# Designed miniproteins, single chains: the designs that were tried, part 30

Each design is a single chain, and the fold is of that chain. pLDDT is the mean over its residues in the fold that is shown.

## One batch from the design tools (miniprotein)

Design m1091
Fold by ESMFold2-Fast:
Structure m1091 (fold): chain A 70 residues (1-70)
Amino acid sequence: DNREKGRKSGEAAAKAGEAGDATAAAVAGYQMNLVSETKEGKEAGLKAAEAGKAGDAKAASRYGQMANDT
């Protein structure tokens, strides 16, 4: 179920961002982008991945949390 995989990836990105693990946040955000079925989920995953790559843990956490609401 891509929706469930997207949600789990978003939660992982949010958790990694909150922990300051930019690499884990980027990986989880990229996975969320790949498996999300909605345009919003794909965009949130991409933004979480980019924020994680930039070391912006707060932004990565925010975008990852968006997956849990879909």
Scores: mean pLDDT 72

Design m1092
Fold by ESMFold2-Fast:
Structure m1092 (fold): chain A 56 residues (1-56)
Amino acid sequence: MKPVEEEVKKLEEEIKKNPDDPFLWYQLGLYYRRLGKLEEAEKWFEKAKEINPNLK
């Protein structure tokens, strides 16, 4: 089982390849929320919404 931090780095690499995929930014926000970094999580959720406004 990989630590959450390693999964965050993997997502950041995927985002660099597909920066216009709102679900990757949304997943990043979910991981930061699990880490208790709510302000960081909200920042990434807003990024996902900017790409796809229908993503709640």
Scores: mean pLDDT 76

Design m1093
Fold by ESMFold2-Fast:
Structure m1093 (fold): chain A 67 residues (1-67)
Amino acid sequence: MEEIERYKRRIEEDPNDAEAYLNLGLALMLAGRYEEAIKAFQKALELDPNNERARVLLESARRLLEA
């Protein structure tokens, strides 16, 4: 819970921090909040299109949401 809020505050300070969005998505995915995790990973990819980890995690979160 605090971890998610920490990354949200980080993003408020630096909206272009792709790593903060990636970590936010991971924290949301661990919390079972897959729809929100997908949005966070999409934002990470918008900021860093070559981030292979964000792309793979986005696909994984989509699969978990559909399951």
Scores: mean pLDDT 82

Design m1094
Fold by ESMFold2-Fast:
Structure m1094 (fold): chain A 65 residues (1-65)
Amino acid sequence: ELSPLEQRILELLKEKGAATTKELAEALGVSQSTVSKHLNRLIEKGLVKKIKVGKTTYYAIDPLA
């Protein structure tokens, strides 16, 4: 089951295509630690993937889901 915050994260990732923890935290009005915790749960559920581009880590919805 998805929390309301996890649902909002998925919506933002769908709109943006990809986002950093900082971008999601600012958009949602929560700490980066809070966003990271929920992103890890979404990754465990197979709904979000982690993408490393250079020194920056992005998160995106799995395009096959």
Scores: mean pLDDT 82

Design m1095
Fold by ESMFold2-Fast:
Structure m1095 (fold): chain A 90 residues (1-90)
Amino acid sequence: AERAMEAASRAGLEVIRASSPERAARGAAGAVAAAGAGAAALVGAPAEEARRAGEGAALAARAGGGDEERARRAEEAAREAGRVAEEEAA
């Protein structure tokens, strides 16, 4: 549980970094999708669901003209959070 929470916290932080205030003002959808990926990780969603949420957030961030590198980091963090959640469940 603790490791999953730590990974989820890191995923949330990367999502916040991807969704700068300027981007949030223009691309509300992108910011919401990124926040959704972090929230999924926080509630201990299965790895597959967390991964898909991260992919959706990255796509939304790119569509909104966001930084592709930061979008990728948010996706990777969400995927890692899901993986850690599965390991803790084992």
Scores: mean pLDDT 56

Design m1096
Fold by ESMFold2-Fast:
Structure m1096 (fold): chain A 60 residues (1-60)
Amino acid sequence: MPTEEEIETAKELAIEAAKKVPKEKFDEVLEEFRKELESRGFPEEEIEEAVELARKEHEK
């Protein structure tokens, strides 16, 4: 399982990615990010939390 530090870094990367992509590509980028975290063995709950943080940031 990834460490707390790795999980925190992943959440920050998700938020930064959300800020940089146009709305039309947002869902595509989030799906890529979700797959990346799954491939790295992140638990489902942490992946969902990172995705929700990215969505919340993008809706600003």
Scores: mean pLDDT 73

Design m1097
Fold by ESMFold2-Fast:
Parts: sequence; structure tokens; C-alpha cells
Structure m1097 (fold): chain A 64 residues (1-64)
Amino acid sequence: MAEEVRRAVIEAARTLLEEGYSLEEVKEAVRVMARHAVERGWVDEEQAREIEREAIREAEELYR
């Protein structure tokens, strides 16, 4: 489950950037998605923090 959530969040971040959303909007979307994954029991708090960090890093590198 954690790997599937990680891939989904990273792909969503990439898609939002390609659709023209700002980096700040993409970062907020990533944080909301990670929080919802914890609330649904798909990942724990530690896994959610790692997914959030990885997705935000990927978005920042692509946004350059």
C-alpha cells in the first residue's frame, strides 16, 4: 500500500505541474494527499512524511 500511495502522490504532483499549477499549489496538494492517506489507514505518519518529502522534492526539481 505505501508504495502505491507514494507513486500516486508523485504522479499527481507531476500532473499538476504539467497542467500549470504553481509550485506552492502542488506542495499543498501533496500535503493534503499524504494526510488523507494516513486518515484512511493506507500509510502511517512516518511513511506519509517520507512520501510528502519525496513528492515535494520531485516537484521542486521538475519546476526549475
Scores: mean pLDDT 82

Design m1098
Fold by ESMFold2-Fast:
Structure m1098 (fold): chain A 118 residues (1-118)
Amino acid sequence: ELEKYDKTLDAALQFVAALLREIADRYEKQGKPELSERARKAAEEVPFEPTENARRIAQRVVDSLDSDEQLEGLFEVAREMGRILLEARKGTPEQRKKVAEAVEGFFAGLGVSVEDLF
């Protein structure tokens, strides 16, 4: 049971890292180098190598956005999720379970299944 929650947290961290990297690439393509660098530095704070599935899903999520406000909102959410997930990973078994369950809801809101990240 605990192994399931740890796998969910690691998959979520890999996805957050992928998402922040895709946000950085989008800002770079828009000619916004300072915002791109901000997103790249945020991704470096999440030291989890994204899987191919995580990268592909992150790209689809970012490509589905149609406004700068949506992109900035996604960046703020991804950065905060990275912080919460890293803190939970160092926490008690109860904290890891609670955050893993909350992460499943967050990803569902993005149209993403956690199982698709593996």
Scores: mean pLDDT 83

Design m1099
Fold by ESMFold2-Fast:
Structure m1099 (fold): chain A 59 residues (1-59)
Amino acid sequence: KEEVIEKAKETAKILAEEGFSLEEIVKAARNVARELGADEEVIKEAEEAARETWEEVKK
């Protein structure tokens, strides 16, 4: 779901700016997606979105 992906991106951006590692950020995004009731495919998309967001903030 689009809202799950957006929530994962928001979480990833906050944690990346706070200095958390990529591993912690991806784990947080996965947990957020699961709590929102996302299926496995959407959870994977949330993890990928979190990685992309971390790379964006890293610059």
Scores: mean pLDDT 79

Design m1100
Fold by ESMFold2-Fast:
Structure m1100 (fold): chain A 64 residues (1-64)
Amino acid sequence: GGGEAAARLYGSAEDAAAAGAAAKNGDGVQFTEKGARAALSGGHPPSGIHADNAGTAAAVAAGV
């Protein structure tokens, strides 16, 4: 259930698509293994996913 999770994360599918597009463009977000693992192990999931896993949100927003 990535689509609904992305919408909850960003508040809308449009915001999720925009964040994902920025991540794919390479100018918005850079992923690190350490940051991604920290987000998955705790902290603030919406912020962590937004910063570290925007590419996952992009795939969901693209309708895959």
Scores: mean pLDDT 46

Design m1101
Fold by ESMFold2-Fast:
Structure m1101 (fold): chain A 90 residues (1-90)
Amino acid sequence: PTVTVRLTATSETEVEVEVVSATAPVEVSYELDTETDLVTITVKDLTTGAVRTATVGKPEVGEELEVTLDLVSDEEIKNLILEEAKKKLE
């Protein structure tokens, strides 16, 4: 399942995160580091319990940034890493 969130900077120290689309029930939390202007977004799949984190740069005040996260189980991540390793050999 995938989730797409929209980040909007409302001030130099504040951001708003909105879920634009989600294919599964999810819990979204976020944190802004005001010293680095990095936003950390954490998404939890409420069906599988899988947690995914993305760190992105804060957009300019009044601008929007969309981030898409893929939610997969730890088992599927392990398989994806193996497939990516195989692709590099081809």
Scores: mean pLDDT 71

Design m1102
Fold by ESMFold2-Fast:
Structure m1102 (fold): chain A 92 residues (1-92)
Amino acid sequence: SSQAASLLVDTADQLEALGARVTISIEGDRVVLTAGGIDDRGRALLRQTAAQLRSLGAQVSLRVEGDRATLTVGGMDVRSMIGAVLLHIGRQ
């Protein structure tokens, strides 16, 4: 769970560094990352992150539509992820 939280935050930071607009929301027992303005590198990063999260036991849905993507993460201890996500939001 700690590795999953760090991976999600690192992915958001990398997408923002690539010029994407990233929003993270908490929806019950799920974390939703929405990115706009992504390029081929951003899309590749999101696919890699989805695969890594699945290998850690998360239930992951990734939708990519042109320059937009939505990554939904569940099936893990979301409490551990909430703390990391709130720290990330508090830095902005």
Scores: mean pLDDT 78

Design m1103
Fold by ESMFold2-Fast:
Structure m1103 (fold): chain A 57 residues (1-57)
Amino acid sequence: MTLEEALREWLREQGFSDEEADRVVEALKTSGDNEKIGRLLASTDPEERRRLLAELE
């Protein structure tokens, strides 16, 4: 998925590990939480992004 690829790149840019990126990708594959993922990608604040990431984990 394009969103999956973008999410992995984005997480790496934010300094997240491959393990953390894999967990988010798994959540996307399992639940398909488009809205949560969309909010993550739309956020411009790293702290906000971490909060949204925690909702997925």
Scores: mean pLDDT 67

Design m1104
Fold by ESMFold2-Fast:
Parts: C-alpha cells; sequence; structure tokens
Structure m1104 (fold): chain A 69 residues (1-69)
C-alpha cells in the first residue's frame, strides 16, 4: 500500500540518519531525519487505526532523534 511504502522509506532514512550521526556527519543525519519526518507525516495523512498510531510513534522517534543532534 502507499502507507506501507511511505513508512518503509521513512524507516530507511531514519536508519541512514542514525548511521550518519554515529559517524559524526550531523548535516547528513539532519537531512535524513527531516526526510523521514516528511514521509511519516505523509503516511499519517493516508492511514487510520493501528497503522496511523504506528506512523505517529515513528514520527515521534524521528523528531526526538533530530532534536538530539
Amino acid sequence: SKVTSLMAAGEILKVAGEYAASQGDLETAREDYEAAIELYEEAIKHSSGELKKLAEEKLKEAKEALEKL
């Protein structure tokens, strides 16, 4: 589904951002987390129920990761 694809893309970017941050590349980490946030926000717009709750939790995690950079 569109929602599942958006969430998968968001997770890939979140993991990429975590890797960049671990290497001290804070600029790349920030860009990857911001891109993940946009994808999770889009997933929320097109989701409902439990899938929406999961997307909202993933969005929160990505925002918290960005704030800790």
Scores: mean pLDDT 89

Design m1105
Fold by ESMFold2-Fast:
Structure m1105 (fold): chain A 58 residues (1-58)
Amino acid sequence: MLVKAIKDYEAKNSSELSFKEGDILEVLGELGKHWLVVKNLKTGEVGIVPKDYVEEIE
């Protein structure tokens, strides 16, 4: 499943992924109710991102 960032996010710790609005992220899994484990297809980096910062596109 692919999601698109709807706003910029700055990682607050080493487990989180920073991204920019419009970045396409591949969902690898879910972590609780509020977080996704994703891969940024532009950079290849893997980390957790808040669900409310992304929208499903695929």
Scores: mean pLDDT 83

Design m1106
Fold by ESMFold2-Fast:
Structure m1106 (fold): chain A 70 residues (1-70)
Amino acid sequence: MKLTPEQRAQLVLFAYKHTRPDPATLAAAGRALENAKDAEEMVDAIVSAVPELTDEQREELLKKAEELMK
């Protein structure tokens, strides 16, 4: 299922919930998500934009992406 722009924004903000995202980083993550086809690709796209995510945060993000794709 394709995420709406609002759902993509939610996922990006969820990834940054422990940090304050700058507008350029947020925009880059949003663009990367436009081409993601599944939850795993969405997580990979965000991780490329937010390399400081811990393994636990990545797992939470994957679960959030899977929920949004239901």
Scores: mean pLDDT 70

Design m1107
Fold by ESMFold2-Fast:
Structure m1107 (fold): chain A 101 residues (1-101)
Amino acid sequence: MMPPTAYYFGRRERDFRTGAREALIVGSWDSEEGREEILEKMKEEVRRLYAEGLDHFRVEGFSAAGELVYSGESDDLEEVLELIEKAARLGDFVVVRATAE
């Protein structure tokens, strides 16, 4: 049986100083099948956060060594979903940060 593919969702409802809301999504995988499953979960959370008013997204792809290999940001939902796909092709794990002020 394959090792479990890791998925993490963390949410900060409001920053104490700024009042900004933020959420963090982290997806990692150890197989192509696991990558597809995690990407779909990440895209579903991004759509949900966008509907809740977190409308600015930073997408970062990292190598297995933890080096940043891809970075992009957008406030357009469809563009963000494309950034996630690009980050996942170039990296071994993807971090998405969603913010609203």
Scores: mean pLDDT 73

Design m1108
Fold by ESMFold2-Fast:
Structure m1108 (fold): chain A 103 residues (1-103)
Amino acid sequence: MEKEIEELREHIRKVAEELGLFPGDIDYLTEKVLELFKKANIPLEEGKEIIDEAYRRVKARLEELRADPSFEAQLEYGALVLTGIAPEFLREVERLIEKKKKE
């Protein structure tokens, strides 16, 4: 269990770094995701799948905003990268956990 938690922790940190989060936000997000997985009894393999899918979803949203030349999309992109990536990632993780509970 402890070894599995450390493996999940490293995997979360890796995707958070790839999303460009600041070190403090990476730590915050990592602990919050681990708390959610502990509460939902998510096994290591399933946890990695959830993390990877959440990463793909957040990355897709960032790519969508970056490709949009409108001022509104640029403003939303800036807000998201400064303050919104961690809460958006956490929301996607929560959504994926709920989906797994129905399976």
Scores: mean pLDDT 79

Design m1109
Fold by ESMFold2-Fast:
Structure m1109 (fold): chain A 96 residues (1-96)
Amino acid sequence: IPRASPEEVKELVEAAKENAEKAIEYAKKGDVRMGAVYSSAAGILLSAAGLAGASEEELREVRGKLAEAYEAMAAATEDPEKSANSLALAKKLKEL
């Protein structure tokens, strides 16, 4: 079974971090739609990094940034249901 190279793992982790940081930036500007797009991309890349063998330390750092993105989106949305859903996602990421 082929395994990802350390370089491929590093690229996935860095891409996940970049997308999570962009999600935080857009959410803080009140652009919840772009925050959702970048947080979704970060989540997909985080899952790919985990499957590729990224360390728990690297995965925890990305999960922390993604949780911050969801908390920022919750604060920026006017919809109480969307806010509650974003906070629930942030909580799950912090519990992992």
Scores: mean pLDDT 82

Design m1110
Fold by ESMFold2-Fast:
Structure m1110 (fold): chain A 55 residues (1-55)
Amino acid sequence: SELEKAKESLLRLARELLAAGVPRELVLHAMTELARKEFPEHYEELVAAVRELLA
């Protein structure tokens, strides 16, 4: 689904940023803003997935 593809892309980017040493709070902020801008219809589900990754 479109949600699954968006989720995969965002989680991949989030993992890359974490591996590069970017702080969790900055990763959450960046992913939240990207989800709002690029995938507004899936915003809540994408932000929930990113928060779960960062927990």
Scores: mean pLDDT 85

Design m1111
Fold by ESMFold2-Fast:
Structure m1111 (fold): chain A 70 residues (1-70)
Amino acid sequence: MVRVYIPASHISDLAALRANLASLGGRILRANDDFVEAELPADRLDQFAADNNLQISFRGDTIVGFAAPS
């Protein structure tokens, strides 16, 4: 599992994001007005990004940041 951080401003539908994460074997750990913290299998990162129209802004060993496509 890797931990991912998504700016809340880049999430149009939190329920859809939660359902997508669950389908990929992930889950939301924390959500607030600034960001969503979640976890999912590392091999699902690229699919998760594509499904949610997100761009990977950085990729570390256990932590990944996302941004909306420019």
Scores: mean pLDDT 76

Design m1112
Fold by ESMFold2-Fast:
Structure m1112 (fold): chain A 73 residues (1-73)
Amino acid sequence: MSKEEIEKILEEAKKLYEEAKKYAEKGDYEKAYEKLNEALKLLAKIKPPTKEAIELEIEIGVLALEIAVKLSF
């Protein structure tokens, strides 16, 4: 995978993460989860994972857990 392809995937994943945060802020947890899953699918294409990809995956995981807790009740 080229450096340019990795950068494009990271930018797309970051946009999806920001959209997910906006949905979560509005209480639309289902749409937030959908956007987080889309971002994770994109990041999974980066092999081996870069530091930036790992950091974003951690941020996505934290937000997903916060949403899961709210959706459980």
Scores: mean pLDDT 83

Design m1113
Fold by ESMFold2-Fast:
Structure m1113 (fold): chain A 79 residues (1-79)
Amino acid sequence: MTLSPEERALIQAFTRRAVDVIDEGKANNLSVEEVEARLQALTDEFLAANPDLSPAARAALQAVRDDLIGLARAEAEAA
């Protein structure tokens, strides 16, 4: 992945916050739809705060979001 160190750090920060959203959702028995909405809001927040992100960084951030939504769905089905 050809991301700058700054973009990689941003994606790491996003991933940590997104995992916290999933953990909070699991702890509070939130619906998958609510967790998805929170992950989308977090994604929108990061994109709005970082308008200079490269297309590759934006795609990577969206891919992390999609992967974590998939994880939230799997956790909801397992619970």
Scores: mean pLDDT 80

Design m1114
Fold by ESMFold2-Fast:
Structure m1114 (fold): chain A 74 residues (1-74)
Amino acid sequence: MAEKILNSPSIEERADLIYEELKKITKGNKTAIEVALGSLEFLEVLDPELAATVRQLSPEERIAIIEKIKEKLK
């Protein structure tokens, strides 16, 4: 999963991949997804590999991805 996210050419595609992974690990729990987006510590407890992948993104990319996922949460 990490390689697929990091090798995706667009922020939108990266956001989609991260959101799909978050939906799988939380079983669609929107509250858990929102907490994970606001807390890397919580994300690391849920999925340490995904947290490590997010930490490799630039600060600008992380902000853009978080905003796109928040839009998907409604």
Scores: mean pLDDT 77

Design m1115
Fold by ESMFold2-Fast:
Structure m1115 (fold): chain A 79 residues (1-79)
Amino acid sequence: AKEEILKLFEELAKLAEEAGDEETARTARNGKEAVEKSEDPALMALITAHEIRELLKSAPEEVAKKLEEIVERLEKVAR
């Protein structure tokens, strides 16, 4: 689970960077580091996923749709 969560955050950060969404990319990288250092990786992943979902509300629809797919996969793995 933890390894899959870290991989999904890395994928999310890469896609956000490619889309020009530096804020979401930074949040995903910070989330990956927090999950790696946390005693509760699943909870940290869910908190960061929620933060990213809030950021995506202000993103262009095409970018938001693509990144939300990965956020949903991350939330599913963390639960």
Scores: mean pLDDT 80

Design m1116
Fold by ESMFold2-Fast:
Structure m1116 (fold): chain A 96 residues (1-96)
Amino acid sequence: SRRERARRIVEAAVELLKELGVDGPITTRRIAERAGVSVRTLYSHFPSKGELLAVAQLVLAVENTIARRKGPLKLSPEEREELAANLRATHARLMA
């Protein structure tokens, strides 16, 4: 499926970011090879390397946040409501 291929491409980019760092020699060809797809297939899912790396960096940031907390978020009901409100406000601002 298209979604499954897009997921593999993002996962490959995340793995390369972990191995080489953000300033490392990450190329679309290396990402495609790691994901097991052609460069043409990669560009059919992501119009630019920059867009793909932005998504991969966001995924890595989320993974690092989860790992740092060592298990499920132990937030109070009030802290969960504040976080949800902040996320809703940020999403609304980006969609405006």
Scores: mean pLDDT 72

Design m1117
Fold by ESMFold2-Fast:
Formats: C-alpha cells, sequence, structure tokens
Structure m1117 (fold): chain A 99 residues (1-99)
C-alpha cells in the first residue's frame, strides 16, 4: 500500500532563465506518494530565489527516496520543473507527515 506524505521542501538548484543560469534556493510545499520500497514521487510548488534576488514560483516534479518513521517522513528528492522560459533542476529534502 502506498503512503501519502505532505511536507516542506527545501533545497538548492540551478534556475535557467532564457540563456542565463543562476544558483537558486528552493523553498515550498510537496505532496508525495511513497511506495513500499521507499521510492517517492509527486509534485511540489516551490519558490526559487535566484542569486541575483529574482524570485519565481515553479511547479516541479519530485522523485526520490523516503524514510518513514511513524507519522513522520523525510525524503531526499530531485525537483524538475518549468514555467515559461524558466527551468529548474534542484536537489532537495522533504520533511513531512504521513496523511
Amino acid sequence: MELEVKGKVTGVGVLTVGDKSFVAYIEGEAELTVAPDGSASGKAKVTATASDGSVYEIEADVTGKAKVEGDKAVADVKLTGSSGDVTLVADAKVEGKVK
């Protein structure tokens, strides 16, 4: 049986805007489905803050591995997302609760 986890996502990645790339801090909320083997997948809505101070809201696909202990879950994940000419690839951590 799969578990549903909702939690806070934080990470660092690369934000590409047109032909330029920036290091970006990522913060937001993620909703994940965790399989019995610990594989996690889902969606996140994140705020990416670029090194130049620009801020973008991006919906990202989330994939990774989760560890579940009781009602608490921690996942190491990769985020990939785009909004128009903006693309994001980030490594992140999700800290959440099992629903």
Scores: mean pLDDT 83

Design m1118
Fold by ESMFold2-Fast:
Structure m1118 (fold): chain A 82 residues (1-82)
Amino acid sequence: SPLEELEKELEELLSEVPEEFKEEFKKWVEEMLKKVKEALEEAEKLEDKKKSEARKEIIFESSLGLARMRKYVLLLEHKKLS
């Protein structure tokens, strides 16, 4: 499922986060997962055609959020080297 895939990718990112930032990153992960779950539950209430489109939009937005988190993790690593 898209949610399970997102959770796995977020766990992989968490393993790359410097120890001092893990709590901050974990909070962001929890907030993202909550929003995704709420959005998917709302999508289930839609008509079949709209539900398919809504699910694709949720997946796309989740992918953008994940890409931003990956960039943020890289910036945190660079801050440690600076």
Scores: mean pLDDT 73

Design m1119
Fold by ESMFold2-Fast:
Structure m1119 (fold): chain A 59 residues (1-59)
Amino acid sequence: EELDRLLQELARLNREIKALEAAGKTVPDDLLARYRETLRRAGELIHQQMDADEAAKAA
């Protein structure tokens, strides 16, 4: 749920960044910062999900 939301946000931000780069425009720093923050949060949730999956398999 939360992870899916963050992954959708990352995909949207990635498309925006690529569109700006393809147009030869400078990518705004705030857009890059938001992408990096969302990526970090998604990574944290992925780690937690993997730990939960490991615990479920061990039980």
Scores: mean pLDDT 77

Design m1120
Fold by ESMFold2-Fast:
Structure m1120 (fold): chain A 86 residues (1-86)
Amino acid sequence: LREEIERLLAEAERLEAEAIAAADAKRYEEAAELLRRAAEAAIEALRLEAELHPERREELEEQIETLRRLTEGTVEQLAKKAEELK
């Protein structure tokens, strides 16, 4: 379980870095897709962390909700930028 959390966090970090590089290159549609995948990996890691540390469940659920909301907002902004380039 801890190894799965570590793997998911590493995957999220890699995908986030790729999303930033794609956005810097003005590949906004690809950046949005990569960011969404990064958030999904990070959210799954936080859910598994809540299973390992039930005492932190409320805190981790709040982090998941915040991350989901921020990710959706950023993805929407990236999608608008992609549309402007077409």
Scores: mean pLDDT 82

Design m1121
Fold by ESMFold2-Fast:
Structure m1121 (fold): chain A 82 residues (1-82)
Amino acid sequence: EEKKAAEQNKEGLIELIEKMKEAGAISEEEAEELKKKVEELLELLLEYLENPSEEKKKKLEEKAKELEEELKKAHEKYKKLL
């Protein structure tokens, strides 16, 4: 079920963000910002799943790319710390 998959992905991302914060790779502020973006992306995804359209899909892809880039930067800092 797509909603279950989205929720599982959200939990995994939040856990990763917490690990990076605890390791000192990102600040508390950066961690909270990333978590909010994860929540926003999930809300957009759920809205798209209920009322799919090409416009909503493109907005989701744009938000996902932005979040992915920020997560990659944070993870790169995390890797340097290890």
Scores: mean pLDDT 79

Design m1122
Fold by ESMFold2-Fast:
Structure m1122 (fold): chain A 68 residues (1-68)
Amino acid sequence: MEELREALKAVADADGRITIEQALEVLKKFFPDKSEEELRAALRMADIDGDGYLTVEEVLAAVKLLEQ
């Protein structure tokens, strides 16, 4: 999980924001057994503001849903 947090921070902008597409690319590498549809659905659920941007912490919350 530390490696996932580091990878997400590497793609985040100066304000700590990540697009859904950037987060999806990172998650595809860490969860190759999950479909793109499943990963995208989890990310959209974590995007509480609906603006298409996520923080590192919101992406990690989505990951907890995928571990079920």
Scores: mean pLDDT 77

Design m1123
Fold by ESMFold2-Fast:
Structure m1123 (fold): chain A 90 residues (1-90)
Amino acid sequence: AKKYLEEGEKLFKEGKYEEAIEKYEKAIEEAEKEGDKELVAKALYNRGLAYLKLERYDEALKDYRKVVEEFPDTEYAKKALEEMKKLVLS
């Protein structure tokens, strides 16, 4: 899980958002199997940011909502809520 998260973060910094999403998806799958809630929340939040860069707003909102609802005690829930406010406050 951690290796895929780090690979995704590197790709995101390089502006390779579709490739970053693929790595974050693998990180989420492995972290969920391992019960690593912090890593799941971080990977979901980072995937949401990558979806935003691609203007895939529905996918971004789904990832942010999952972080807020399923992982409320993580720092990523607060960050996801702020990103959601920017998208839904007209």
Scores: mean pLDDT 85

Design m1124
Fold by ESMFold2-Fast:
Structure m1124 (fold): chain A 73 residues (1-73)
Amino acid sequence: HMEETWAEVDRVFTAMRIAAKAGELADKPEEEAVETLMKEFGLSREQAERLVKAARESNGDFIAALRAALEVL
């Protein structure tokens, strides 16, 4: 029970870090943003592309990026 709780907290914390980074990269070229997320968080290209697209479509809305990160993880 406690181990499951900590795993969920870690997942949410990781998603928050990914979402924040995707928001910072929203004004960068798409390919650069995708490569940065792949290198920094070990995401696949498909996962990174989904996150960059979500961040850009929401004009940097953190909640939209966070939702996308949680779906990818």
Scores: mean pLDDT 75

Design m1125
Fold by ESMFold2-Fast:
Structure m1125 (fold): chain A 60 residues (1-60)
Amino acid sequence: GHMEEEEARERLERLKEELKKTVLSDEEIAKLRKNAESGVLPEDPLDGLKAVLLREEALK
């Protein structure tokens, strides 16, 4: 809907609080926020988080 940008920002803010309890870095969280500000969010936010986690695992 037309409120997608506002909803996306709120969702990312809640996810940031949850991610602070995990091993994800602030830089990864900031990247997700930048995408939300530009209005370019993945259709499934969880899919975006999975991509970040998979990238971290590949760097191990």
Scores: mean pLDDT 58

Design m1126
Fold by ESMFold2-Fast:
Structure m1126 (fold): chain A 64 residues (1-64)
Amino acid sequence: SEKEKLIENARKLLEKARELFKQGKYDEAIVYARKALIVGKMANDPELVEEAERLIKEAEQKKK
C-alpha cells in the first residue's frame, strides 16, 4: 500500500538521520529528520513523527 511505502521511506530517512547524528553531523541529521517527520505525518504514523521530532530537538541542543 502507499501508506506502507511512506512508512518504509520515513524509517530509512530516520536511519540516515541517526547515522549522521552519531557522526556529529547535526545540521545534516536535522535535514533528514525533518524529511522523516514530513513523510511520517503523511503516513499518519505518530511513533515515527515523535521519533523524528525528538531527534531534531536533540540535534539542535547538540549545536548549542
Scores: mean pLDDT 88

Design m1127
Fold by ESMFold2-Fast:
Structure m1127 (fold): chain A 68 residues (1-68)
Amino acid sequence: SKVDEVIGELQQLIGELLQQGASLEEIEKRARELMKELIKKYNLSEEEKKEVEEILNRILEQVRRYLS
């Protein structure tokens, strides 16, 4: 699905930033910027946008716990 494609690209970016030792602030900022770009690129519906945002928030909570 379009949601799966978007989440895959977001997870790839987050993994790369974690390997580079990026700060939580940088990871959150860049992930949210990429999310906005991908929403436009894939022409996501309002329902798909909400799903992506909810999944990204869960991923960022996991990253926050990992880096703490």
Scores: mean pLDDT 88

